# Designs tried in a protein design run: designed miniproteins, single chains, continued (5). Part 20

Each design is a single chain, and the fold is of that chain. pLDDT is the mean over its residues in the fold that is shown.

## One batch from the design tools (miniprotein)

Design m16663
Fold by ESMFold2-Fast:
Structure m16663 (fold): chain A 88 residues (1-88)
Amino acid sequence: SLEEAIQELIDRMKKKAEEIIEKVKNSTLSQDEILAFFQKELDELEAEFGRELVRLNLTPEQRRKAINLFSDIKEETIKKVKEILEKK
């Protein structure tokens, strides 16, 4: 179903965000280099989400729901990366 396709997309975005967090956590680069890397990875994740969202041909309501769920993933990812960088 289209609802299952949206959930699959969100689950995939969440998994990719967790992989980005793990790369940040395990990085031996300087904080400035890690931040630049993170910004690039986050921008690429957002671009991928946008492309997949267009492909799904959603209703306006479904699109808003998917965007809100992705926004929550993005916000949580930024928060976790900040916490990791503060401990390094």
Scores: mean pLDDT 88

Design m16664
Fold by ESMFold2-Fast:
Structure m16664 (fold): chain A 100 residues (1-100)
Amino acid sequence: SMAERMRQAVLAGDEEEIAKLIAEQKALQKELDERYAKLSEEDQKKLEEEVKPEDEEAKKKADYYRENAADKEVQAEAYGFLVEALERIKELIEKIEKEK
């Protein structure tokens, strides 16, 4: 839902909602960075292996987004993808934490 909210806000040019969602994204990124740092070296490696397929797909998408940066729809897709990537990392960290 946050990814869809971001996509719609970017498409609508809703600067207030975009700013709010960017703040929420940055807060989530900070939370996940802190949680990652608290994982053991073994759990950190496990997470890196789990995200490797997504990282390869993200690289392909990054090339597409860069080539089409002037397109508002592509910009909305890029912001949505970033939020979805953070939510996926959160799910993987939560799974690792629950297995302790």
Scores: mean pLDDT 77

Design m16665
Fold by ESMFold2-Fast:
Structure m16665 (fold): chain A 100 residues (1-100)
Amino acid sequence: TSNNQQTQQYMNQQYNNMSRQVNSYVDSITSNLSSSDQQQVYDHTNQQINTAQNNMNSTVDDIKDWPVSVQQQYLSSFSGGITSYIINNVNNRRNQIINS
């Protein structure tokens, strides 16, 4: 159905934007770390991004009966919240690694 396709495409766009922002941030906070420490931060980041993708897919199903404009506004806000959460979580992990 066109509404499901539009919402899924919008969610995929929001996911890609989130993933790009998170990975860009991770690159900026890991550039001075050892290869081993960088890999630990990247592995943690990838786990967080995969969890976020699953949560976003579940959210699309939960809101599928809402008007498309409301779905998109909600997904944009939700993606922003997830992005901030992951950035904070990854920063905490990086700090644990450098202080260990």
Scores: mean pLDDT 84

Design m16666
Fold by ESMFold2-Fast:
Structure m16666 (fold): chain A 118 residues (1-118)
Amino acid sequence: MEETIERLRAAGEEVLADADRFEQKYKEAKKNNDQEKIDKLMEEVSKRAREYLELARQALDIAKEAGAPDWVIATMEELIAEAERYLADKKPENLIRALGYAATVLFVAAEALEEVLR
């Protein structure tokens, strides 16, 4: 359990770090009017967002199996739905937001698992 909590937190931190890197690259490409770089970045962030969203869904299943409170499960499901909505919009800023929602699910799952250990 402890090891799972630490892995979920580490994953959430990695997602936020990726979101920051993508935002910086997007701002630079936009400043330079570099459409090819923007298109490549959108493809990369879309792929990473899908991977992290899948990880967030796995974290939700772990929280459910561990007996996390219903309100925590509902919160995670809503965050996943928001991540999916932003991912579907395919705008650079919204793809980066999808990463933020996925990271939040990972952190919420870690906190829920800590509470179950009480």
Scores: mean pLDDT 84

Design m16667
Fold by ESMFold2-Fast:
Structure m16667 (fold): chain A 100 residues (1-100)
Amino acid sequence: NAMEERKKKLEELIKKIEDRGGFLVVAYGAAGMPEVAREVERLTKEAIEELKKYFEDNPDASVEEMEKFYEEILKRMDERLDAAVAEQEARGFADDIVGA
């Protein structure tokens, strides 16, 4: 019973990461931030792999513990994306100075 619930939760959380990643790729692409869009694709794949590894390494982890780990993954993704946005904006600013 617990194993089936954990497997279902893993599949649900993976789908949430995939759906969020897909949305962000389109959003950043439309915003003219293709490097950030590529970083979203990379982070999405890393997040799914990390979540699968957590599931394999922690067979006794509860559904609640899996959800907390998922929230930690999302927070780290957001922090890395914020850094990627800041880096792309800084590069754009440098190019504007050189191009002027």
Scores: mean pLDDT 82

Design m16668
Fold by ESMFold2-Fast:
Structure m16668 (fold): chain A 85 residues (1-85)
Amino acid sequence: SKLDEYRKRIESLRKEADELLEQLREVKQKYEETKDPQDLLQAGQLLQQIDDIKGQLRRISSEVPELTPEAQKIIDEIEKGLKEI
């Protein structure tokens, strides 16, 4: 069903966000040690990709209001992950 397709997309976006958050943690740790401006550029790119994922989740929520709780839960998890970095 279309609803199941959206649920699979939300799950895919969650996994992508988890991977990007892990990369962001690694880049932050590297920057703490190196102070290399290139690491700040990489962090900015990762933040943009994470923001794009949040945008996709918000779009799914708008298109399929029944999935708003699932989409919002993942957005909240992303925001919590960002605060812990």
Scores: mean pLDDT 89

Design m16669
Fold by ESMFold2-Fast:
Structure m16669 (fold): chain A 96 residues (1-96)
Amino acid sequence: MTPVQQAKAAAEAAERAAREGNVERARRHAEEAAEAARKAGTAEAYTAAARAYVAAARGGAKEMAEKAAELAEKALELDPENEEAREALEEARELL
């Protein structure tokens, strides 16, 4: 599995855990997504990590909203036209 695939898989796990009300698991998977994004260094991976952090923050880990915004900004730095990253940034800012 590539670091990009790892970031996406971890983000999906974080979103699922947040929907199930498991905030602690959502936080852990979001952190895994961020680590994978740093290893990948791509806008796609940082976008996945940002969305994972947004999901965890919405699920109750409100402290993760600031880092969600930072991860989304990093994705937009790498790819300014990334619509998903822009959406994640807007969502993160609403949670601050």
Scores: mean pLDDT 89

Design m16670
Fold by ESMFold2-Fast:
Structure m16670 (fold): chain A 63 residues (1-63)
Amino acid sequence: EKEKKELEIELLEGVKAVLFAVVRSIANLETEQEIIDWLKKVDPSLYKSYQEILEEIKKLKEE
């Protein structure tokens, strides 16, 4: 359903926002790129999860 799809996108965007807020708080970072680089270096598994969230959002938006 189109409405359900929009809710899924909002939930995934929310998860992404929470992840960014947490990383900013613990690592004192200012930019999205710094957060991404920090994730790649410190927690590759979490970075992979972040990429999967981005791919899922893109997939849902392209339908």
Scores: mean pLDDT 77

Design m16671
Fold by ESMFold2-Fast:
Structure m16671 (fold): chain A 99 residues (1-99)
Amino acid sequence: DRIEELVERVLSSEEMRRKLEAATHAVGIALAEEDPARAEELGREIERAAEQGERELIRFQVEAVLEHRELALRKLEEVLKLHPSAAEAAEMGREFLEL
């Protein structure tokens, strides 16, 4: 299962956690610009997953990032073009989305 493989990689690596966090942040920003109500619901779902535990939170973030992959990639490309100071974080997000 690709999702479970990514979850295990994130749980075993601080570097992978940072990449997932960067990708999740890109999803949140992109959704807030496109559909604020959907972004708010995503935020509530992330909070609920966090209450269930670290593994559940990571699994939910992986699923959300994969579901909104194209949207996140477009946002990260925009950030790389317009905000060079955020380039390192944006590249980390892109690396996760390319897995």
Scores: mean pLDDT 83

Design m16672
Fold by ESMFold2-Fast:
Structure m16672 (fold): chain A 77 residues (1-77)
Amino acid sequence: MVAELEERLRELIRRYREAAEEKDVEKLEEVLREAKELLAEVERALAEDPSNERLRRLRASLEALIEDIEKQIKKLK
């Protein structure tokens, strides 16, 4: 359900902010893995309902989150 995917994104953003504040590379890598897994689920849902605006917004938000996490990890390594 889209609402469940949106809630999972909110939790990932919360965990990302916490891990970034702590400069915890291992936690950032865990959040990155889960964000990529969630993106795969959103992409699958979009393949079944490509006109779903909420799923398109979720994809865009996840792509932005993944980019931010990868940049943060690169700066800390």
Scores: mean pLDDT 86

Design m16673
Fold by ESMFold2-Fast:
Structure m16673 (fold): chain A 88 residues (1-88)
Amino acid sequence: SQEEYDKRIETLEKEIESLRADVERLRQAGADPELVEQAEKSIETAKRLLEEAKNAPPDKQKELVDKAISALMDAAGLIEQARRRLLE
């Protein structure tokens, strides 16, 4: 339903805020700038896809939300890689 997708988008927007905080923390800690930049780009891709999803018809909305989830998974992986490199 539309209400279910609206709530899902809100949940993913909160995840974006969390990942942005992680990226800023990593940047301040001197993490690999290339990994930080790639993570930021993935987060911005997810944000753009969620904004598109808000204005899309239900069938297109599912596709956009799924793509946003993939972009957030990419960002999370890059953040974890940057975090591991800081421990070396």
Scores: mean pLDDT 87

Design m16674
Fold by ESMFold2-Fast:
Structure m16674 (fold): chain A 97 residues (1-97)
Amino acid sequence: AAELNALARAQVEAVLTADERLAEAKAKATPEEQAVLDKARAEHEALRRELRENPEAVRARIEAELERAGASEEERALALAALDGIIEEKPVPPLAP
């Protein structure tokens, strides 16, 4: 239970807090690495947009992954509750241009 809850929570937290870490990494990167980071930024923005516009879809995807991994009903419920709590506590802002 704790491991799956931590994974779901960490994924949402990483998406919500990725901007600062990504900007810092990009400042230290070579031009080739910057291209990879730009792609990662676009993917992070797409995921944050999905969390804002379709949180139910993100929730359903995580639930399906946990079910595929063989998580119990209790483990899935705890992971989804943690995900919902993070989204509610920290609204997902749009990524600055």
Scores: mean pLDDT 63

Design m16675
Fold by ESMFold2-Fast:
Structure m16675 (fold): chain A 98 residues (1-98)
Amino acid sequence: MIEGVIEDLVLEYLDKMHEIFKDEKDREKRLELLDMAVAAALVKAEEYIGEETVKEVLLRSYLNVNRKESLSPEEQEELLERVRRDAEAFEKLLKEHK
């Protein structure tokens, strides 16, 4: 299933986060790293299942979590830009830790 590809990548990126940052004890920083790792996994999933499929899954998940019926085009663009920034930041952290 398409969702299985996303799940596998999320687990892979969470494993990378855990191994590199296992000594990080600040709860807020750990939550930020979790959000960034998930964002990086979603952007990586675009290589396997396509940008539009990832966008659909992300928007659907956001609507379900936030109990919203729809997002405006502006809200969708803001969410996607945030995910892109978080993904780029996490990939940079991975590169620095190797």
Scores: mean pLDDT 75

Design m16676
Fold by ESMFold2-Fast:
Structure m16676 (fold): chain A 80 residues (1-80)
Amino acid sequence: PTEAEKRAALELAERTLREELLAQGKSELYATVTARVAAERFMEALLAHAEGKYHGSTRDVTTGALAAGEAAAREVEAAL
């Protein structure tokens, strides 16, 4: 994929997850941090998988990305 396609996919994933978290009643800060971190981690893992550099399951990738995003959001909230 081109750099423009990768950026568009990352932006779409982040926006979609952020909107979903906001719809669930999460705070603006929690939704923004979770969506950004999760989208970045998920995209990195998908690219690594496509290049044959990651051999874990797709489920583990998704679960790990979401968990990392939520952990980052909780850490930011705790610092406030």
Scores: mean pLDDT 74

Design m16677
Fold by ESMFold2-Fast:
Structure m16677 (fold): chain A 76 residues (1-76)
Amino acid sequence: EAREFVLRLMEALREAALAAGQEVGGLDKFEKEATEEKLKEMAEKIEEELEELRERYDSLDAAEREAADTILAGIE
């Protein structure tokens, strides 16, 4: 389900951000929208934007990606 997919991605990024000592403000906004009905509309857009998130994920530090690695792998 799209909601589950987005939430897992957000959770993975959240853990990675926390591991790096980053704030979760941006992830909270995305997670909030994911739990709303907009989730359905965002599903198609998220598929394309996930490519950007993957690129950014690869650009993250090893410690940051370590937290998100397991959950992100389950997305595909």
Scores: mean pLDDT 54

Design m16678
Fold by ESMFold2-Fast:
Structure m16678 (fold): chain A 107 residues (1-107)
Amino acid sequence: SMAEKKKKLEELLKQAEDLFNILLSTLSEEEQEKMKKLFEEVYELLVKNGVSELVARLVAYVALIDYYITGKVGEKTIKDLLVEAGVSEKKAEEIAKEVKKLVEEAA
């Protein structure tokens, strides 16, 4: 159901936020500010594309966590999250590509 999907997304958001804060605590103040600014830029890009605030926060955390751990943004992971949240396959692919480009080129 829609309510069960929302609850699962809220649980994932909490986990992603907790991991993001752990990563922030390992960085210099300069890198923390950079990561926070990049989070806001990704979040704004997603919201502007019609993604809900809850899903936009989740995707922004996941993209930055992935980048800081692996040095890359997993386009498929972002696309899959957007599709699960009700974004069409084509739009999810386009958004995932834009998020990947924004994070990898700005970071």
Scores: mean pLDDT 86

Design m16679
Fold by ESMFold2-Fast:
Order: C-alpha cells, then structure tokens, then sequence
Structure m16679 (fold): chain A 116 residues (1-116)
C-alpha cells in the first residue's frame, strides 16, 4: 500500500465518521466554556475533534493508520473523561467508536502487511 493510497483510505473513513449523525458533537472541538469546568485542560490536555483529525491529515501530521487511530482514540477518551457513563454525548462517542474503530483496525493490518 502506498502513502497516497493509505491517506486516501483514512480520508474515506473520516468522511464516513463525519457523515454519521452521532458524530455531530465531535465534528468540532467541544465548547468547554459551556461545560463550566475550569479544570478541563487538566482532564483533556489534548483536545481532539473529527475536523482537527482532518486538518492533521491535510497537514501531514497524520501519515499512518496507527497515528489516525491514536488521534481517534484520544477524542473518545476525552469524551469519557468529560462526561459520565450515562451521558448522551458519551454514549454517542462509544457507539461511533464501535462503528469506526474496526475500519481503522482493518486498515492498520493492511498497512502493516504492505510495509513488511
């Protein structure tokens, strides 16, 4: 698999995630001021949204499926740190992860096999 092909496939996964209605809270960075949490940066020192992942793909900061997966996982972990288990936003994040993460894992396996 070429670098160009893997980036194209990562963009396709991201576009599908952005189109998911459950992704609405994660398309942009969470409005942390609206959460009324002065300690939010201590809880989520690395803020991540689907748009920020797209920007990092476009800039070349994310070049591998592993780097993409790590950024996606950080977004989901940030939501779990900010919201309790029964919160709708956290449930949407967990359901989005259940749908998207298998696609990332499949691409990681294909990428690793192509680089061996």
Amino acid sequence: MSQEEVLERLRAILDEALADPRAAPFRKLIDVEALNRPDWLDIVPNPVSLESIRDRLDSGEIRTPEEFGAAFDQMVENVKRLFPEDHPIRLDAEELAARVRPKIDALIAEWRASQA
Scores: mean pLDDT 81

Design m16680
Fold by ESMFold2-Fast:
Structure m16680 (fold): chain A 70 residues (1-70)
Amino acid sequence: GPPKNLMEFLEELARRIVEELKLPEEYYGKILDILRSTVTEPEDVRTLTAEQLVAAGLSEELAKKIAEFL
């Protein structure tokens, strides 16, 4: 079923991003940390932009791919 709380939701989302984009496992922790620092509610994920992800420390290429996935 769907995640019940924000932390579980973000862990699930970070895992799906890594698997879908076929990223190395080291990116899981990095993406999860960025999501934890930028997302306060599940709804915030829908408003995340590539520019916000770049500001949080991702490359422009990866930020664009993640924003398009979200």
Scores: mean pLDDT 78

Design m16681
Fold by ESMFold2-Fast:
Structure m16681 (fold): chain A 91 residues (1-91)
Amino acid sequence: ELIEVSELLSSLMGGKKTLSREEAIDALIELLQAWDVRVDRKRNEVLLDPESPFTALADGKTRLSLEEFIDLLSELFGLPRSVIREALERL
């Protein structure tokens, strides 16, 4: 299964415009780990580093619900919500 990605994710992936589902999951995990994104599963929240680009994109929020973060990444990267959810589950 091939996934078309946004220009933002494409630039981060060395100019690739399409990824397989597993490539997209792996790429997203590497990106999230590089910026120390953590998941609080008990609270269904995502914790962001205050200096990360994700915090800037979330209007300075360092805590988001899982669904808010999935929505944010889906809009930014053009990825299906199921791919983002799977990446967060594998963190």
Scores: mean pLDDT 79

Design m16682
Fold by ESMFold2-Fast:
Structure m16682 (fold): chain A 99 residues (1-99)
Amino acid sequence: MAARLAELAERLRRLAKRIAEAAGDDQFLADLARDLAGVADLLAELAEREPTVAQLTALAIQAVAVRFQAERVEDEELREEALRLAEEALALARELMAS
């Protein structure tokens, strides 16, 4: 499990960096990049320690928020990757809550 959380965190950080670089003056993309990095930070924290219900709830809420933001991304490749990673983060939160 820790390896899956760390791998997803790294993938989200890489996407956040790409979106931030593509953002230029676009505040929406800058905000999305920040929120993706926030989800990555939560996943990295969960990889180091046994997750609390509060942390899993925060992850689920943030993953849902990022998913809604990602639907508005005009670049199809960035949109599809952001949606995929957000759904994967939400699936991991649900898996950990069921354990």
Scores: mean pLDDT 85

Design m16683
Fold by ESMFold2-Fast:
Structure m16683 (fold): chain A 59 residues (1-59)
Amino acid sequence: MEKELEEAVKELVELLESKGRPGAAKAATNAIQSLKDVGVSDEDILEQVRLMKARVEAE
């Protein structure tokens, strides 16, 4: 799970950077870290990352 989450975050960051949104990539990374800090499971964070990626791809 942790390895899958790291790969999903990397893909989201690379996608946002490729679309010219480095600030959004940093904001997404910070939001994910905040979720980890409050004890959200890696599984739930992975689901949120996948939803964010899908929304960015749909633009």
Scores: mean pLDDT 79

Design m16684
Fold by ESMFold2-Fast:
Structure m16684 (fold): chain A 87 residues (1-87)
Amino acid sequence: MELNEKVSRLAVEILRLVREGKFEEAKKLVEKAIEELTPEELELLADAIRVGAQSLKERGLISEEEYKELKRIAERLRKAAEEKKKK
């Protein structure tokens, strides 16, 4: 799957914030992304977060709690993409 530069940059930043325990900053960035991105870009971002979370978990770089938060973020982005498609 190919990621555009904006989506890749956002995915890396969200993963970094969650890894640093900055959950509120990550949520703010997610909400900004929901406002600014197309439904297709939100789906790509959700997938990138899911893949990145799995990689970080396998490498021991995040806790189970951080992994679960990233999975919640990915689901939030996926649902936001679906809602935007209805408009």
Scores: mean pLDDT 81

Design m16685
Fold by ESMFold2-Fast:
Structure m16685 (fold): chain A 94 residues (1-94)
Amino acid sequence: MKSLEEIMRETSKRLREIMAKIKDEEAKEVIERFSNEMAWVVAELQERAPERTAEVAQALSDTMLALVEKYLAGEITPEELREALEAALAAARA
């Protein structure tokens, strides 16, 4: 598996690519907030389960990408995107 540092670096790169495709300011703000909260969840997990932190970071990154693809396809609204991302963060903390 990739290191946590590599996963976070790749996530940052993917986030920049995703943001370039999104014209809606609300959706951009939702994704930016998720990225910031993901960093905090990762920091919390490093104290509780350092060996599994990289796997959780990858899972959250993959979830973000999948939800943004649904948003770009017109399947979900920016508010639904926010709710789904918040649910993913809550699940990662459990």
Scores: mean pLDDT 79

Design m16686
Fold by ESMFold2-Fast:
Structure m16686 (fold): chain A 93 residues (1-93)
Amino acid sequence: KKTAEEAAKLLETIRKNIEESEDVPLASDVAILALATGLAAARNKGDFEVAEILSETLGKIAEIDATIADPEQRKEAMIKVLEEGIKKLKELA
């Protein structure tokens, strides 16, 4: 429960940083690092349900970063992925 709440807060922070960012490539890099850190923390706590959601979110953000060249489309796609991750994490909290 607490791990899911912490992970949801992490994704909300990442979403806000992307939404407010003027440098979308840098925001993508920061999001990937933050997600990887959160994933490692969830795995270390043995919370595999939270780890799975963070792993899926990280994979989708990395795919967007690799495939979408337009900054506005990249930003919208990343926000959508983060909102879906937040929803799933809140259902576990």
Scores: mean pLDDT 84

Design m16687
Fold by ESMFold2-Fast:
Structure m16687 (fold): chain A 57 residues (1-57)
Amino acid sequence: GLSEGARKGAASGGAGAAASAYDAALGNDTEWFREAAKQAPDETSRQTAEAAGERYG
């Protein structure tokens, strides 16, 4: 299920990684979303994740 961690995962690593994480979450497993969230190094990446998360949710 979708959670706060999933939204952060979408922005892991920035714009390129955010798009990749978002796509991977759609086609792969929640595990990827969770790990991507942990790799979010900056707050900018987190904001990108929220934007992607809003589209998903």
Scores: mean pLDDT 54

Design m16688
Fold by ESMFold2-Fast:
Structure m16688 (fold): chain A 75 residues (1-75)
Amino acid sequence: MSVEEIVKKVKEVVEENGGKVKKVEVTDKEIKVYFELPDISKIPKLTKALHERGFTKAEVTLVGETEGEVTVPLE
């Protein structure tokens, strides 16, 4: 899966769970997608949806009361 495809799919999952993507950082080691999520109780559902889409190593971290980041390792 290309970096562009990973970013697209992560954005889709965030938006499907009511989030808004604010920033994307791409490095040779990982992709970080920063988002705003008004209802943070949806974090477990968002994480599960990422895992079900094949991002089994993706981690979701809260960086504020309504802000999070998705980190997808690139091996």
Scores: mean pLDDT 80

Design m16689
Fold by ESMFold2-Fast:
Structure m16689 (fold): chain A 93 residues (1-93)
Amino acid sequence: RREEAEELIKKAVEYENQGKYQEAADLFKRAADLLPDTKEAVIAYLLAGSAYYAAGKRDEAATMFRKASEVAEKLGLTPLAETARRYADWAAA
């Protein structure tokens, strides 16, 4: 599970370096989905949101930032949850 998520993140970073933001975002999202209720999932959802936004997929970006905020809030990471929510509002605007 964790090793699979790490492999997906590595591949996603390689796609970002190639400007393939949609493909990178899909892999970051898949990595986050493999790590439910973890700080690593929060980070992966934030990266997915950023990559979707770079790909022009603003609705998908907002969804990923909202997921990051929800998981961060569940973990008691209040400043991170607030930041992720601001990113979601910004992406949806």
Scores: mean pLDDT 86

Design m16690
Fold by ESMFold2-Fast:
Structure m16690 (fold): chain A 89 residues (1-89)
Amino acid sequence: MKELIKKIVELVKNSDLDGLQELIENNDKEKILKIYAIAVAIESLEKVKENPEKADVKEVEERIYKELEEAFGLSREEIEKLEKEIKEV
């Protein structure tokens, strides 16, 4: 699991869509896309946190969580668990 998360985080940092496609072809597509979406959401939230005067960080975070819950059928607890695992790599 941790090795897979590391690979996805690196793909997000490098905007490597070809690497993402190869990872999807060799793994569970739904699982890869869930981790990728959360990694992108973390990057977006970090940018908002750098300029908190421009946006309500809590409101943006709640909106992102709801979108992830609706898009992937993830619970808030599952999203927070994956976020923690992504941040620990």
Scores: mean pLDDT 75

Design m16691
Fold by ESMFold2-Fast:
Structure m16691 (fold): chain A 100 residues (1-100)
Amino acid sequence: MEEEERAREEAIETIMRIAGLSREEAEKLLEEALERLSPLVERLKELAKKHEPEEVNEILREVGEKIRPAILAALEAGKVAEAVDLVAEGLREAIERLEK
């Protein structure tokens, strides 16, 4: 449905932003771990509605800069599950920062 398609697009864009991945890479990670990543993206989206856009963008940038090298290394090694773990940890860190 359109609502689910929009949620999927927003999840892909969020993964691209935090992990610094291409659209194709972000789609692959979401497909591998939809049930794990989708709830984290939705929680982040709900918290983001209560914050200034600049604050959300800074948190995502800081978390992204911290985790991107490890995500890229995992993907280069073909360790998709490890890359998923790193993205999930980054999303949880961003959520925790916004819950303050």
Scores: mean pLDDT 79

Design m16692
Fold by ESMFold2-Fast:
Structure m16692 (fold): chain A 65 residues (1-65)
Amino acid sequence: SLKEEIEALEKAAEELEKEIEELRAKIADPSLSEEEKRKYERKLAQLEAALGILKAGAEFERKLL
């Protein structure tokens, strides 16, 4: 059902938000090398973009209910 699909997308978004929060904590670590920080920043940008797509998808499907 559409409702189950929305719930699945929202759960995926929550899991991705947790990954983003963990990654931001890693970036804030002062012991991190500049190269490692850049790698995490690139990953963060990718995850934030993916989160935006998931949230947009869930919102679109919610409007179909």
Scores: mean pLDDT 84

Design m16693
Fold by ESMFold2-Fast:
Structure m16693 (fold): chain A 73 residues (1-73)
Amino acid sequence: VEELRRKAEELRRKAEEARRKGEEYIELGKKLEETGTIESVSYYMLGIAYYSEAWLHERQAERLRREAEELER
């Protein structure tokens, strides 16, 4: 049970890291968009990709957290 909780916490940290990277790329995209550079699209796509990765890690962490709770019942 404790192992599932630790793994869920690790995945949650990875999700937070991916979200930060996503935010960085979105901010870079905004700056490039102000200059009318088409390269902004690439940064927005990278930001979306990292948000998707964060979402997957968050779902996995939540699933493991639920399994840990069920085992403690």
Scores: mean pLDDT 79

Design m16694
Fold by ESMFold2-Fast:
Structure m16694 (fold): chain A 80 residues (1-80)
Amino acid sequence: MHMSQSQSEIDKIDSQVDKLSDDGAARLSAGAPVSDVLQSMLDGLQKLKDEASKLKSSDAKNKSVSKLTGMINTVKSQLS
C-alpha cells in the first residue's frame, strides 16, 4: 500500500477542492454575485494547484495538478 506523505497531502487537496465547490454553491444560493464566487474559487484553486505542484512527483500528484488546471481554465473562461 502506497501511503506516502505526498498521497496524504493530495487527499487533503482533493477534499479542499470539494469544499471550494460546496462553499461556492452555498454562496450562490445565498445570493452572492456570480463574479465574486468565481473569483474566490479561482483564488482557492490556484493556491491548491501551487500546493500540489510542490509535492513529490507521482501519478496522484499529476492527476491532481491536471484536474486543478482544468478547473482553473474553466473558471477563467467564465470570468473573461
Scores: mean pLDDT 79

Design m16695
Fold by ESMFold2-Fast:
Structure m16695 (fold): chain A 79 residues (1-79)
Amino acid sequence: MEHPEGLVRLAEELGLPLGTLERRLFRLARHPKVADPDFFARVGAAIQANQIHSVADLVPYTGGRLSRAEVTAILTAPV
C-alpha cells in the first residue's frame, strides 16, 4: 500500500508500524486537551498534503495545548 512520505517518517521517528500510528493518532484526537472535534480530519488532510513530517508538526494542531513530549508520550503509550 502507498503511504505519504511524511507519515512513513513519523512512524519511523516513533518506532511504530503505520497501522498502529493511525490508531494512536485517533487516541491523540480524543485527548481532553485537544478540544477540536475536527482534529483527526484536519491532521489526516495535512498528512495527505505532505505537511506532517515529524511529531513537532502535530503540535500546532493541538493549539499549543500539548508539548512535543506530551504528543510523543500519547502516541507511544502502551495499549
Scores: mean pLDDT 73

